Designed miniproteins, single chains, continued (2). Designs and how they scored, part 87

Each design is a single chain, and the fold is of that chain. pLDDT is the mean over its residues in the fold that is shown.

## One batch from the design tools (miniprotein)

Design m7009
Fold by ESMFold2-Fast:
Structure m7009 (fold): chain A 80 residues (1-80)
Amino acid sequence: SEKEKKLREIGELAHEMIEIAESQKRYDLMKEIARLATEIVEAYEKGDEEAFKEAGQRLIDVAEKINPEIAEKLREILES
């Protein structure tokens, strides 16, 4: 259940990112975060490890634009 734990942690960080983006009125980032979180869940359900890592990296790139600390946490989860 290591992948399930990662999925949960990514979901928690994505939720935090959405709240930060909303507080900054960055609605385009909110939509992108929600889409990427969906892509990560779909990749996990399909067992597509490459798609999971790709969507995860894109989520990190978005996190860098709003909170570099969250980006670092996402990087640690995805590289573990």
Scores: mean pLDDT 85

Design m7010
Fold by ESMFold2-Fast:
Structure m7010 (fold): chain A 80 residues (1-80)
Amino acid sequence: SLDREVDLGIARIGRAVGEIVKRRNPDDELATQLIDAFDAMIKAIEAGDEKAYQEELEKAQELIKKDLDQNKEKYKEIFE
């Protein structure tokens, strides 16, 4: 579907951003986990597995939330 192309594009962008973060911080475990989640989302979209896609999307969202919570001092510095 048209939505499939949009979702695939977004997941690929997310993966590319994760790769950039990992290149700057090679030992960034959270960036590695995010790349893995986006890879799993891409595979689920290509397979037409909507349930697997939703599960991996939820995992990616939780990882992003965890990053924000763990790095709140750095984010506070940026936003203040």
Scores: mean pLDDT 75

Design m7011
Fold by ESMFold2-Fast:
Structure m7011 (fold): chain A 91 residues (1-91)
Amino acid sequence: MEKEEEEKKKEELEKKIKEAGRLRLIAGAAIAMRELGLSEEEVIKELVEAGVPEELARRIVEEAKKLSEEEVKKLIEEADELAKEVKEELE
């Protein structure tokens, strides 16, 4: 019998972890550029030093540049909800 349900739960959990991480990185990049006055290159460098692949870091910064202050707040809320769901699944 296929362990299809166990594999699906693992894939869903991994997807939620990745999405929560992505949303947090985008929100953090937007805050760093707007509130801390960091350049796009400085934010990319910090993300890469934190272990984010350079191509992903560039995409995160490009997405972050397009967001309004309200959209950044929504991303933080969505990331927190996803992280809560992941934590509940691991408990």
Scores: mean pLDDT 77

Design m7012
Fold by ESMFold2-Fast:
Structure m7012 (fold): chain A 72 residues (1-72)
Amino acid sequence: MKIEFKVYYFPAQRKIVLDVKIDGKSYRIVTDDTDEGIEKMLKTLRELGFPDEVIEEVRKTIERLRAGEVPK
């Protein structure tokens, strides 16, 4: 199983955009820059069958972006 994801953070709009691919399917999830919005996004990933390790990587990426770090 190949999983790719990319997180975009738009602080001026308080929005987070996640582009994710799993099993050849592509998803774009947009949520608010709030703890509730982030949890909803992560719950959606779990419901789509993403492994916990990938969900944790997404959470960490969001935390780093909110802290002002540039994604690699």
Scores: mean pLDDT 77

Design m7013
Fold by ESMFold2-Fast:
Structure m7013 (fold): chain A 61 residues (1-61)
Amino acid sequence: MSPAEVFLLRLMRHEIAQNPELSEEEVEEHIDRLVAMLESEGVAISEEVREAVLAEARRLL
């Protein structure tokens, strides 16, 4: 697991813990916003990393 993947998963676990009523669509929107934020700071997020984070976040719902 890449450092970016670990970081995104940690943030998503925190958000799900704070908002257990999050839908799958809201989780995807959160991931997309976090990816956009990291990319705006010069961190490249691959499609594979995004899909892995989304799959694990969905599993936590």
Scores: mean pLDDT 77

Design m7014
Fold by ESMFold2-Fast:
Structure m7014 (fold): chain A 95 residues (1-95)
Amino acid sequence: GIDGTITITIQSDGNIDTAYQGADDIAGQAGSLSGGRYSISRSGNTITITITLRGRTPQQLLTTLNTLTSGLSSLPSTLSISTGDDLLRQQILDG
């Protein structure tokens, strides 16, 4: 299974409380699919979401990523993935 971390950084322009509330809802949805945990933090106008992946299939990872990318599509966000799963690394390299 896939173990790892998805990190999302969101920059908010003046409406940080609304952005945080929306980001927390989406992070909670993705976290429920992760097999691990989520955390969310705020520093100034920057929101950071961390999703811990535990024992996921590639299908479950794609569902988690789609939840995050679709749910956060209205917010200026950058997504990064860190994983020790060679299959996921290979899929990223093949895309």
Scores: mean pLDDT 74

Design m7015
Fold by ESMFold2-Fast:
Structure m7015 (fold): chain A 78 residues (1-78)
Amino acid sequence: ELEKIKKEIEKALEEKGVPYDKELEEKFKKYVEQLLEKGREAGADPELIAKFEKERKLILEIEKEKGKVFKLDKITLE
């Protein structure tokens, strides 16, 4: 399912040709939420998961204001 959501986001970016779309942002949020949930299920460090969520939220806010598409590769775990 994560792989499917990722492909849908990539396809939408390519087809629409727009750098920022609220629909893409919603799909991206779902993708990240599922990643975080799988991380918890796999016994990942809760502190690391919290950092990921915080960084993801900040990136989404910045991209929204600048009208730029957010990219998965911009979300990092410190």
Scores: mean pLDDT 54

Design m7016
Fold by ESMFold2-Fast:
Structure m7016 (fold): chain A 105 residues (1-105)
Amino acid sequence: GLTQEEVDAYLEQTKKTFDERAEELLKEGKTTEEQVKIAKELFEKAVKEKDVEKRWRQLAAAEAALHGVVSKEEAEKIANGDKEALEKVAKSYGESLEELEKAFK
C-alpha cells in the first residue's frame, strides 16, 4: 500500500503537476494514453468538487486509473462511492477502505 507520506506528496504533485507526472509515466511505459485521459477527467472533477466525500473518491479513482489498477467503468464506480469497487482498490493497495479514505481525504 501507499504510505501517508507518499500519498501526501503525490496529492501535492498532482495538484501542481498532474500533466507533467502523467507524461513521465507514459514515457516510462507505466500508463497508457487512455488511462491518462480517464485519470485527467476524474482529477478535473475532483478539483471542482465541493463535497469532501466525493472529492477524495474522485482523487482515488484518478490515481487508480492513472496506474492502470481499474478500468474506466470501475473508476466511475469508485468516484460515485460504490463500496465494493472501493474495497477492491483498497485491497489492491493492501489497505482497508478506511485507510484508503484517510490517504486521499
Scores: mean pLDDT 74

Design m7017
Fold by ESMFold2-Fast:
Structure m7017 (fold): chain A 133 residues (1-133)
Amino acid sequence: SIKDKILDILDNLIKNTSDPNLIQILNILKEEISKVPESILEEIMKALKLKSPEEFLAFILSLIKTKLLSDKAFDEAVKYLRSVLSDESFSTLLQLIDSLLEKIKSLNIPDPIKLLDQLINMINPDFKMVFTG
């Protein structure tokens, strides 16, 4: 399943990093994504034209980064997501992002943006998040 592939990527990253802050973020991602139903993950990926589990993870990390950098940019992203996703998929995605943000902020890590950029680059260095319909 796509969910199993996403979780396998996260497990492999945890095994291959020695940075305790990256390990904590990866464990939070694994826990929270594991709670999302497979059908909802598939619907989100299809609606947003995400072609791989790597693109999905880079997308999620990029949304978190956007919220940490700019409430305005995040609000514009949310408006776009609401326009393209079903109510159920949109609600589930926002709950996932909110839970991830709360847990990552609770870690009180120095320079969380830098760590998110490192993770995005490790997962999919060619990823670009574009909210144009």
Scores: mean pLDDT 86

Design m7018
Fold by ESMFold2-Fast:
Structure m7018 (fold): chain A 74 residues (1-74)
Amino acid sequence: METDLEDILIAFLKSEGKSEEFIQSVRDLIAGKSNEKEEERVLEEIAELISKRDKEEKDKIFEDLKSLLEELKA
């Protein structure tokens, strides 16, 4: 039921000019189809983009996103 959150995230990434390959990696990540290394890489990229907008530390955003993803995969 996290569809709205997924759609918002994908729309944000598209607005930031992220590649279609990266967008697909994010969709696979949310669907639980990514391996651990790919998951970490994608979350780190997303955290960097959000930190530029919200002036928050990238590492904290990364941890929050990782926690959210673990709930979505369950």
Scores: mean pLDDT 70

Design m7019
Fold by ESMFold2-Fast:
Structure m7019 (fold): chain A 106 residues (1-106)
Amino acid sequence: MMEEAKEFLEDMAEILAEAAEKYGNEKLAERAREIKERARNTKTSEELLEVGQELTELFVELLDEQASSREEYIELIEELIEIAKKKGAREEVIEALEEMLESLKK
């Protein structure tokens, strides 16, 4: 549903913002917060897709800046899961990150 998708994007954007701040990347953290606000104000499925694409691009940028190896990638995803759990993110967000982690461990 539209509201569920919006809340998923808002949660993920907040998690990325906190991770970016923890790594000292204030610019990426600011962009993540802007994406969160845009997700919150989304009224159409087309706007939601655009926000989702921008969030995906931000996630890839965080990975590129913080991880140079598979092991560092795993550590970053584990950190995102910890942040998600501490913030009480939706179960779907936590599950998505855990599935990504399991794929990396295979």
Scores: mean pLDDT 81

Design m7020
Fold by ESMFold2-Fast:
Structure m7020 (fold): chain A 74 residues (1-74)
Amino acid sequence: SLSLDEIRELVIDFATKHKLADPEALREFLDELAAAHSDELVREIIIAMLRHEATHSDPEVAEELERLVAKIEA
């Protein structure tokens, strides 16, 4: 399974590629989550955020988000 650091970098790279968020703001947000919550809860929050984004994305981006979720859950 992926570490939280690996998940963080994958999420930031994905968001940057598809212009879904500002990379700096997203990094700060993820760092704040990691400081305030357990690794298990942070992982669950990230998965929920990615799934929520998929519901508002073009089909091709939604498919890539679902693949990213599957990679995090593995």
Scores: mean pLDDT 85

Design m7021
Fold by ESMFold2-Fast:
Structure m7021 (fold): chain A 72 residues (1-72)
Amino acid sequence: PKTVLLLVRDEADTLEARVRELVDAGYRVHIVDNGSTGDTTAVARRLAEEYGAELTVAPSSAAAHAILVQFA
């Protein structure tokens, strides 16, 4: 499959490297932010714009589960 789902919570420091590695390998990236606080959501939004990745911000664990199941 060409699409990789990245589930993240408060991982701003590593998120850019993961997205870059996957995009460089030829994958499409869908970032799912599972209720992160701080700057993780801002970093994810920047990376989505820069690399053409998709971003979904989930306000709860139930919403995150529903989103992930949609792509399973």
Scores: mean pLDDT 69

Design m7022
Fold by ESMFold2-Fast:
Structure m7022 (fold): chain A 77 residues (1-77)
Amino acid sequence: SALEAARRILAFLERDPAKLAELARMLRSYFPDLTVPVSAALLADERGLAAILEELLAQGRARSYDDVVAFVTALLP
């Protein structure tokens, strides 16, 4: 589910505010067509991140949430 994928990403990032801010910047850069407003504050909420992941899947950017998790975590070391 999108919520489970969001939790996996947030665990990987250790909920670090600097890493969340960088992820927000990268998501805005790579996916300018996102209708969900991307901010570090939104990404810190599991539901906010889940909404972004749902939109990425709906736009056909990935076929599964595992693909989205792999892509998103690859944006940060």
Scores: mean pLDDT 78

Design m7023
Fold by ESMFold2-Fast:
Structure m7023 (fold): chain A 68 residues (1-68)
Amino acid sequence: FKVTLTPIDEENVKLTTSKPATLTLPDGKKIKLDAGSVVLSKLEALESILEVDGKKYKVKEVAEVIQP
């Protein structure tokens, strides 16, 4: 699967996943992604956890930063 972070501005990124995933933010909030995207602050995105196919990944360790 593929996870990408696309900068929107200095503080915000668009996180996109190629597979259905559940994103857990640092504050414990969960967002369900069905192979879609969500806009987050860079700080929230980097400190979040992605769960794909029952396995957990740190976003900062698996996400590719894409230039627009």
Scores: mean pLDDT 79

Design m7024
Fold by ESMFold2-Fast:
Structure m7024 (fold): chain A 93 residues (1-93)
Amino acid sequence: KPKFGYNKLALDSMDPETQKKYLEEVEKLNKELEERMREIAETLQDDPEAKEKAIIELLEETLLKMAELLLKYSNSPEALKAAESTLEALKEG
């Protein structure tokens, strides 16, 4: 199953309490992703093309949410730049 990891540069820039909150939010997004993937698989069994499109849209939405977490919790200039680049790419696609 697709699963998003934490950003190490972001994590290294955080104090321990902020790290805990960031990792909890990442875990929450991964659990939401797993549940929504199951729903798509069950609902769109009769339409493989619609299923693929729905999965791609879900992955893009999850990537957007991950980028927003980097902007919220990170003090790393590199992590913030990566998040901003992701948001811009998703706006154009």
Scores: mean pLDDT 77

Design m7025
Fold by ESMFold2-Fast:
Structure m7025 (fold): chain A 80 residues (1-80)
Amino acid sequence: SDEFIKQAEEIVKQVLEGKISPEEAIKKLQELGVPKELAENIVRLALELREKDLSELERDILEGMIRLLIGVANLVVEKE
């Protein structure tokens, strides 16, 4: 749902801004129904985007990957 995507994107934004820990972000995503391994991958990519000195192209690719994984998570959550 659009609400799920908005909530997942807000959690990722909080990781990017350093407002929550990676462990807290993984738990929040799991509370939304995201499988642990998928939540861990989303948060890992967000940390890479936050912590690494990336080119604009590399940043765009990582942002695209995060959006793709959030889309996959939405499909998983909507099956229940």
Scores: mean pLDDT 86

Design m7026
Fold by ESMFold2-Fast:
Structure m7026 (fold): chain A 74 residues (1-74)
Amino acid sequence: SATDERARRWLASMETAIELLRSDPRVSPEAAAWMLAEARRWFEENRDKLSPEQAAEAERLLAEMERVLAELRA
């Protein structure tokens, strides 16, 4: 379905964003915080449309973004 394809693309984009946050020294903590806030907004708006597996993966990726943000602020 369009919803499943959209969820899959979003999850892939989150993984790419996390890799970028870890590898690119030009990314500020402010930019990382904005990316996390936007990712959390999308998840809350679409959580009822996600499969249990997709929701679990989304929660894992959000937790990873939170850890990266904490590391950037240290």
Scores: mean pLDDT 83

Design m7027
Fold by ESMFold2-Fast:
Structure m7027 (fold): chain A 63 residues (1-63)
Amino acid sequence: SSVPEELKEAIREAVRELQAQGKEVTGERVRERVKELVPEAFEATPEEEVNRAIDEEGTREVL
């Protein structure tokens, strides 16, 4: 709820891209891609909240 929707959508997109490329979905790879997709939202969100959102949204995309 403290995480912007733009950041959550970027996380889902990053996970989908990694899966489509056959790459391992790791928090580091998702963070790097999210930073490229939504740099302003990424910088505005605390690292702990970004990591939490990656854990929550990444789990949904793997299911």
Scores: mean pLDDT 77

Design m7028
Fold by ESMFold2-Fast:
Structure m7028 (fold): chain A 76 residues (1-76)
Amino acid sequence: MDEYIKEMIENLENYIKELREKFSTLPEDEAKKKMKELYEQAIKVYEEMLKDFGDSPVAEEIKKRIEKYKKELEKL
């Protein structure tokens, strides 16, 4: 189960990375809007994972990633 959750996290992080690279080529205003939407969606996905896997040892990693994206969202 932990390996499955780690794979889900890795796949999500790779998806976020790809979208960040795409958005970095947009005009500043469009990039900020798309980045905000991306981080909000990432937080929602991680919060859903935390509901399903809250008792897993990986739950702390998920919480840290939620906090990371909340901080990134505050910077926008």
Scores: mean pLDDT 82

Design m7029
Fold by ESMFold2-Fast:
Structure m7029 (fold): chain A 90 residues (1-90)
Amino acid sequence: RIDQITQQISRISPRLARITRQIMQDVGITTATSVIALVGQGNTDRAIQMLIDGGIDPSRARQIVDQMSQMPQSQLAQAGRLLSDASPPP
């Protein structure tokens, strides 16, 4: 799953694919999906907290979210849809 999602996101942005792959490996696909959605909505504080709750150091969580917030909104939205499509329904 992670490799397939990363390849699909790399067609949108190789930089975003690298960031997203790292988050998926560290906190899992479900948390990565929520983080990307929150950053895309401008809710960066909640995205940072979600990464911290997932076991990421606060300084690193802020760095990750800052890097993502510099990405175009359209690319974040596309990556979020790809992640959501890869997650099983509840």
Scores: mean pLDDT 77

Design m7030
Fold by ESMFold2-Fast:
Structure m7030 (fold): chain A 112 residues (1-112)
Amino acid sequence: FAHVEVDLDVDLTAATADADTAEATARGLEAARKALAEHADADKVHVTLHVRALSPDKGVLLDQARAMSDRLTAETGVLVSVVVRGSNKAGDQAGLVLQADGDYQADLLAAQ
């Protein structure tokens, strides 16, 4: 399989969350399709998208990251994980990261 990480140049805020999520989803869809095309010889592709959080409202941002991950995975047929990063480092990071490597290893063994 191929694991691709993409930094989306999108800042999520609670006040503009719907618009920011729509933009991030559009960029994520493009990134996932590009990764799939560039790794056409891989049996599976996992894409991890990084977005920035400018709001302290982590609950809203995490729910939106989860919805984006689920939607992009459904639309592309590849596993798409979304990580929300705080404005100034790991201490502010609000991550929704699926343990995709573990799941892909199990799926790869099942697909053999």
Scores: mean pLDDT 60

Design m7031
Fold by ESMFold2-Fast:
Formats: C-alpha cells, sequence, structure tokens
Structure m7031 (fold): chain A 62 residues (1-62)
C-alpha cells in the first residue's frame, strides 16, 4: 500500500467509492484543498486508474 493525495474537482464521495472499488481506502478529506488522502495498492495500474476517475484532477505522492 502507498499513500497518495488525490485532488478532486467535484463529487469527492463518488471518487472515494471508486478508490474503495480499486482496493484502496480514504484516510481523510480536506475540503479547503479539495483533496483526499488515500492508501492504495502501489501498482502502476491502480495509480493510472485513480487518474481516470471522473472528478479527479491529479494524483500526487505526499
Amino acid sequence: MVRVRVTVTDNPSGVAAEIERLGGRVLSYDPITHSLLVEVPDTPEVLEALRRIPGVLRVDFP
């Protein structure tokens, strides 16, 4: 598992549900920066899938 920060443009709840479907979990949400701190499997495929979720602007390593 790797921790990443996912910045969202809208629908953080929908993005959180997709992260859980990918085998990840949401640790926290910052409404000021519109970012989710998440733990996901540390594979390139999962990280690419995170970037393709509707409403995701970017994925950053902390």
Scores: mean pLDDT 81

Design m7032
Fold by ESMFold2-Fast:
Structure m7032 (fold): chain A 92 residues (1-92)
Amino acid sequence: SIEEAIARINEIRDAALAEIRRRAPDAEWAQLLLGLAAQEVIDMLRNKEPLESVLEAVERIKAYVASHLPPDLAAIVLAALDEIERVAREAL
């Protein structure tokens, strides 16, 4: 269900945020970007947007993350986004 997908995305986000805080507690930008990305996907799922639109949004966010975050932090955020994408594919 969409509700179960949203719950899973929140769990993925919270786990990735905990890892970022443990490794780089001053990386406020990485934390903010991950939070905003997860919320955008949650909002798209609530609005019943087509899977292709969700996947396009995730791909654009991944490209932004890879270009703007340090490699180690980008790796954590990108791994979380891969899990979020998988959840969206299963839900839609």
Scores: mean pLDDT 88

Design m7033
Fold by ESMFold2-Fast:
Structure m7033 (fold): chain A 65 residues (1-65)
Amino acid sequence: MAHERRSKNLLKILGKVPSEVFTEISNRLATLSAEEGAKTAEKAVALIDEGKVDEALRYVEEAAK
């Protein structure tokens, strides 16, 4: 169950943003704890779904500080 949810979120991000942007988001999320990374990823997916890719990157950067 968790594997499928993770894969769906990753595919959703990849489908909405270029591979380079996806890689940057993944790298930033990797600096966070597993729990914080999951929360930040959910927020980023929601922002990307709204077409707010810049805000998603900004949020991830702020969370990684």
Scores: mean pLDDT 70

Design m7034
Fold by ESMFold2-Fast:
Structure m7034 (fold): chain A 82 residues (1-82)
Amino acid sequence: LEKELEERVERVRRLLEERLGVRVPDTEEARKRLLVQHATAESLRLIGDAIQEGIESGDKEKLDELLKKASEESLKLLKEVE
């Protein structure tokens, strides 16, 4: 369980570093606090991007699919930092 959680946290840390260019401190508490903050911000950004792209497409089905995907990705990010 702890090893699985550690692998998930490391995966999210890499994603944050690669995507956002943010240096995550190596301490356990600092890493988790930073992950929660950035995962929340990124979740909101993903939803916003999905809305914009869906509106630009003019297709309600496409908007619904993009929102569903963004919601699932947001949920995964938040689950990995909890």
Scores: mean pLDDT 66

Design m7035
Fold by ESMFold2-Fast:
Structure m7035 (fold): chain A 104 residues (1-104)
Amino acid sequence: AEDEKMKELIEKGYKEAKEKNITPEEVARRLLDIAENDASDEEIYYVLGQLAYLIKEGKVTPRLIGALLFALTLSKNRGKILKALDLIYEMFPEEFKKLEEKFR
């Protein structure tokens, strides 16, 4: 798939998270589900779009970070998750700069 299609899926997840005021607990649970199961590209990029919304809103919790690290460590989908995170960093560079500054 083209990077543009992946970005569209991330943006859809972001938009739904915003519209439904999604919680860190819901996204953490979905990341753990991705770690445990074979997930489609759509599922992975969509959930990571929801994560991007939480990052932008400053709603990142230690539990949410732990769930992401768990998904990266144990998931067959590690490569797709890393690609999605790279795209999110490209799409939302200011939000990641805020995180970098906070955890210095």
Scores: mean pLDDT 77

Design m7036
Fold by ESMFold2-Fast:
Structure m7036 (fold): chain A 98 residues (1-98)
Amino acid sequence: MEEEIEKEEKKAEELKKKGKYEEAAEIYERIGDLYEGIGLILYGLNYKLEEAAELFELAAEYYEKAAEYYEKAGKLEKAERARRLAEESRELAEELRK
């Protein structure tokens, strides 16, 4: 998982350098979805809730990156959706923190 995410992040950086902002944003959103999915599994199992909170924080960070690059691509609806996903993930992280 870590190695896969690092590979995707490198791909997004290369796409950004080429001005392919929508494609870069799609990669960041995918990474956010991966972190959120794992966090939700841990939360559902009531297991490693501190780790789940950290995963939701990471998901929020990648959703914010996706929103930034969707906005640069002129995809305002996708940018707004990504910002909403970031806020929801951040709220989940806050709820799990003691």
Scores: mean pLDDT 86

Design m7037
Fold by ESMFold2-Fast:
Structure m7037 (fold): chain A 86 residues (1-86)
Amino acid sequence: DPNLEEALKILEEAFQKYLEYLATQGELTEEQKIQIESLKEALEWVKEEAKNLDLSGLSVEEQTLLLEKLVLEKAKELVKKKLEEL
């Protein structure tokens, strides 16, 4: 699906820019490190899961928004889990 490939590329570039922004906040706190790690893990998880999703009929923009929501939801789950293990 060329729309899915383009949506994943847009999402990956957007989150990479966001991760770079977080890194510019100076010396990273443990919470910031957990947030960055969780976002990276969530993005990789969503890239794999997207291969199993039926997104047929959705535009690049619609797929990008849906995948972004999945990354953010997964990242929140991972952050909560990692913080509970501290």
Scores: mean pLDDT 79

Design m7038
Fold by ESMFold2-Fast:
Structure m7038 (fold): chain A 120 residues (1-120)
Amino acid sequence: MIEKILEEVKKALENKEPVILDLSAWSPEERYEVVKEVLKLIVEKDAKDFPLIIVHGPESEHAGAIMDAIADVAAEAPLSFKIALTDSPEEATIAAAREALAAAPDDVLMVGLGPLPRVE
């Protein structure tokens, strides 16, 4: 499974297309491994001008493994691209994530999007 995702990511980078990873149905361990390998591939390719969108699903706790993978890769090499985390693979949510990445300052690594309840 991971190999197929890496080939799809490689193709998207070669075509300068957005990279969208729907991990909503995956286990925390699988999410960590996939995100870590995808980020390593992007760093290796020195790709800088592309949107990376990761769908973690409706539970905010499910983002933890993804965030851990991002932190671990960033500790080894600086990330020169922007990442959006979303709760849903729906077209409207993906479109909002793409807009947020385009609007984010160059010093912003991650943007969180989704129907998170507004706490106070």
Scores: mean pLDDT 70

Design m7039
Fold by ESMFold2-Fast:
Structure m7039 (fold): chain A 60 residues (1-60)
Amino acid sequence: SESRRQQLEQRLAEELERMRALDPVLEQARKEGKITAKQYSQQVARQVARLLRIVGDLID
């Protein structure tokens, strides 16, 4: 429905904003050696997986 699509678009926008805000924090932690490259990649992968699920719902 139109309402459902608008809700999914809003959720996508919110997840993108969260990802944008979190990226510099994760990048700084990696530069400081507080997290490994693997841990950084895992966190980014989790963010991308959430975005892809919402996109999948929007497409079909």
Scores: mean pLDDT 78

Design m7040
Fold by ESMFold2-Fast:
Structure m7040 (fold): chain A 98 residues (1-98)
Amino acid sequence: SVVEEVLELAETIILNTTDEELQLELIRAVQKWLKSQGLSATTITGYTLRLIGAALDAELNPKPDKEALHKAAEELKKLAEELGAEDLVEVAEKALAL
């Protein structure tokens, strides 16, 4: 599922950074994209809570993996470009600058 691919890449980025502004921007870009795909508000809320969970886990992550973050950000950027998801492309580019 393309939805699961986007979520797994977003989780990997969020888990491996303490940049709260980037985490929030990525969560909002994912929410906006999920809404554009016609997902229900309940389903979007569930996925949002999953990404918030990753942000909380990031604060307790003893070994943030910058290489894994950059790889996930590159993959998310390519996938977002294929999907025409401009906000996801923009936030993935910001993640690559970390």
Scores: mean pLDDT 91

Design m7041
Fold by ESMFold2-Fast:
Structure m7041 (fold): chain A 87 residues (1-87)
Amino acid sequence: KLKEIAEKMYELTKQAIVAAAEDPERADSYLKEAIELAKQLGEVGGEAISLIYHLYDLVREHPEAVEAALKGADELLKRILEKIDSL
């Protein structure tokens, strides 16, 4: 179930990043939901929360960085799944 939570967190993080440029209010909604899911990951969730905020702040300040932020989200998911597999 932790992998399922991580994957849903990842999808919402990507939706927040993509929406940040066109619809900040909707993006904030996706971000909030992604953070609540990250909290459910326990110890690995703290690192996920920090990185999600960093990627979202990056794209809010620099809309042209959307592709870089999406790559960051891909790396975040990979890292979190590796940590879950180590439990």
Scores: mean pLDDT 83

Design m7042
Fold by ESMFold2-Fast:
Structure m7042 (fold): chain A 80 residues (1-80)
Amino acid sequence: MSDEEKYKEIKKKIEEKLAEIEAYLAAHPEDEEARAERDGILAQVRYGEELYRQGKYEEALEVYEEALRDADALVKRMQE
């Protein structure tokens, strides 16, 4: 799989997790901790996109992998 293919796949997974997080936040608007963690994930995604635009594909992929891990951790905590 090319770096571009990996990037597209991981981005899709992050988008799916963010959709779950947004649904949770809509039901729990006072969950400041979850909102702050979601904002951090969005900042990581933005940084990864900037790295990708600069042609730093390996660095962009690493940042996106971290964002996906953080999103998975948040979804797991929301289900506790």
Scores: mean pLDDT 83

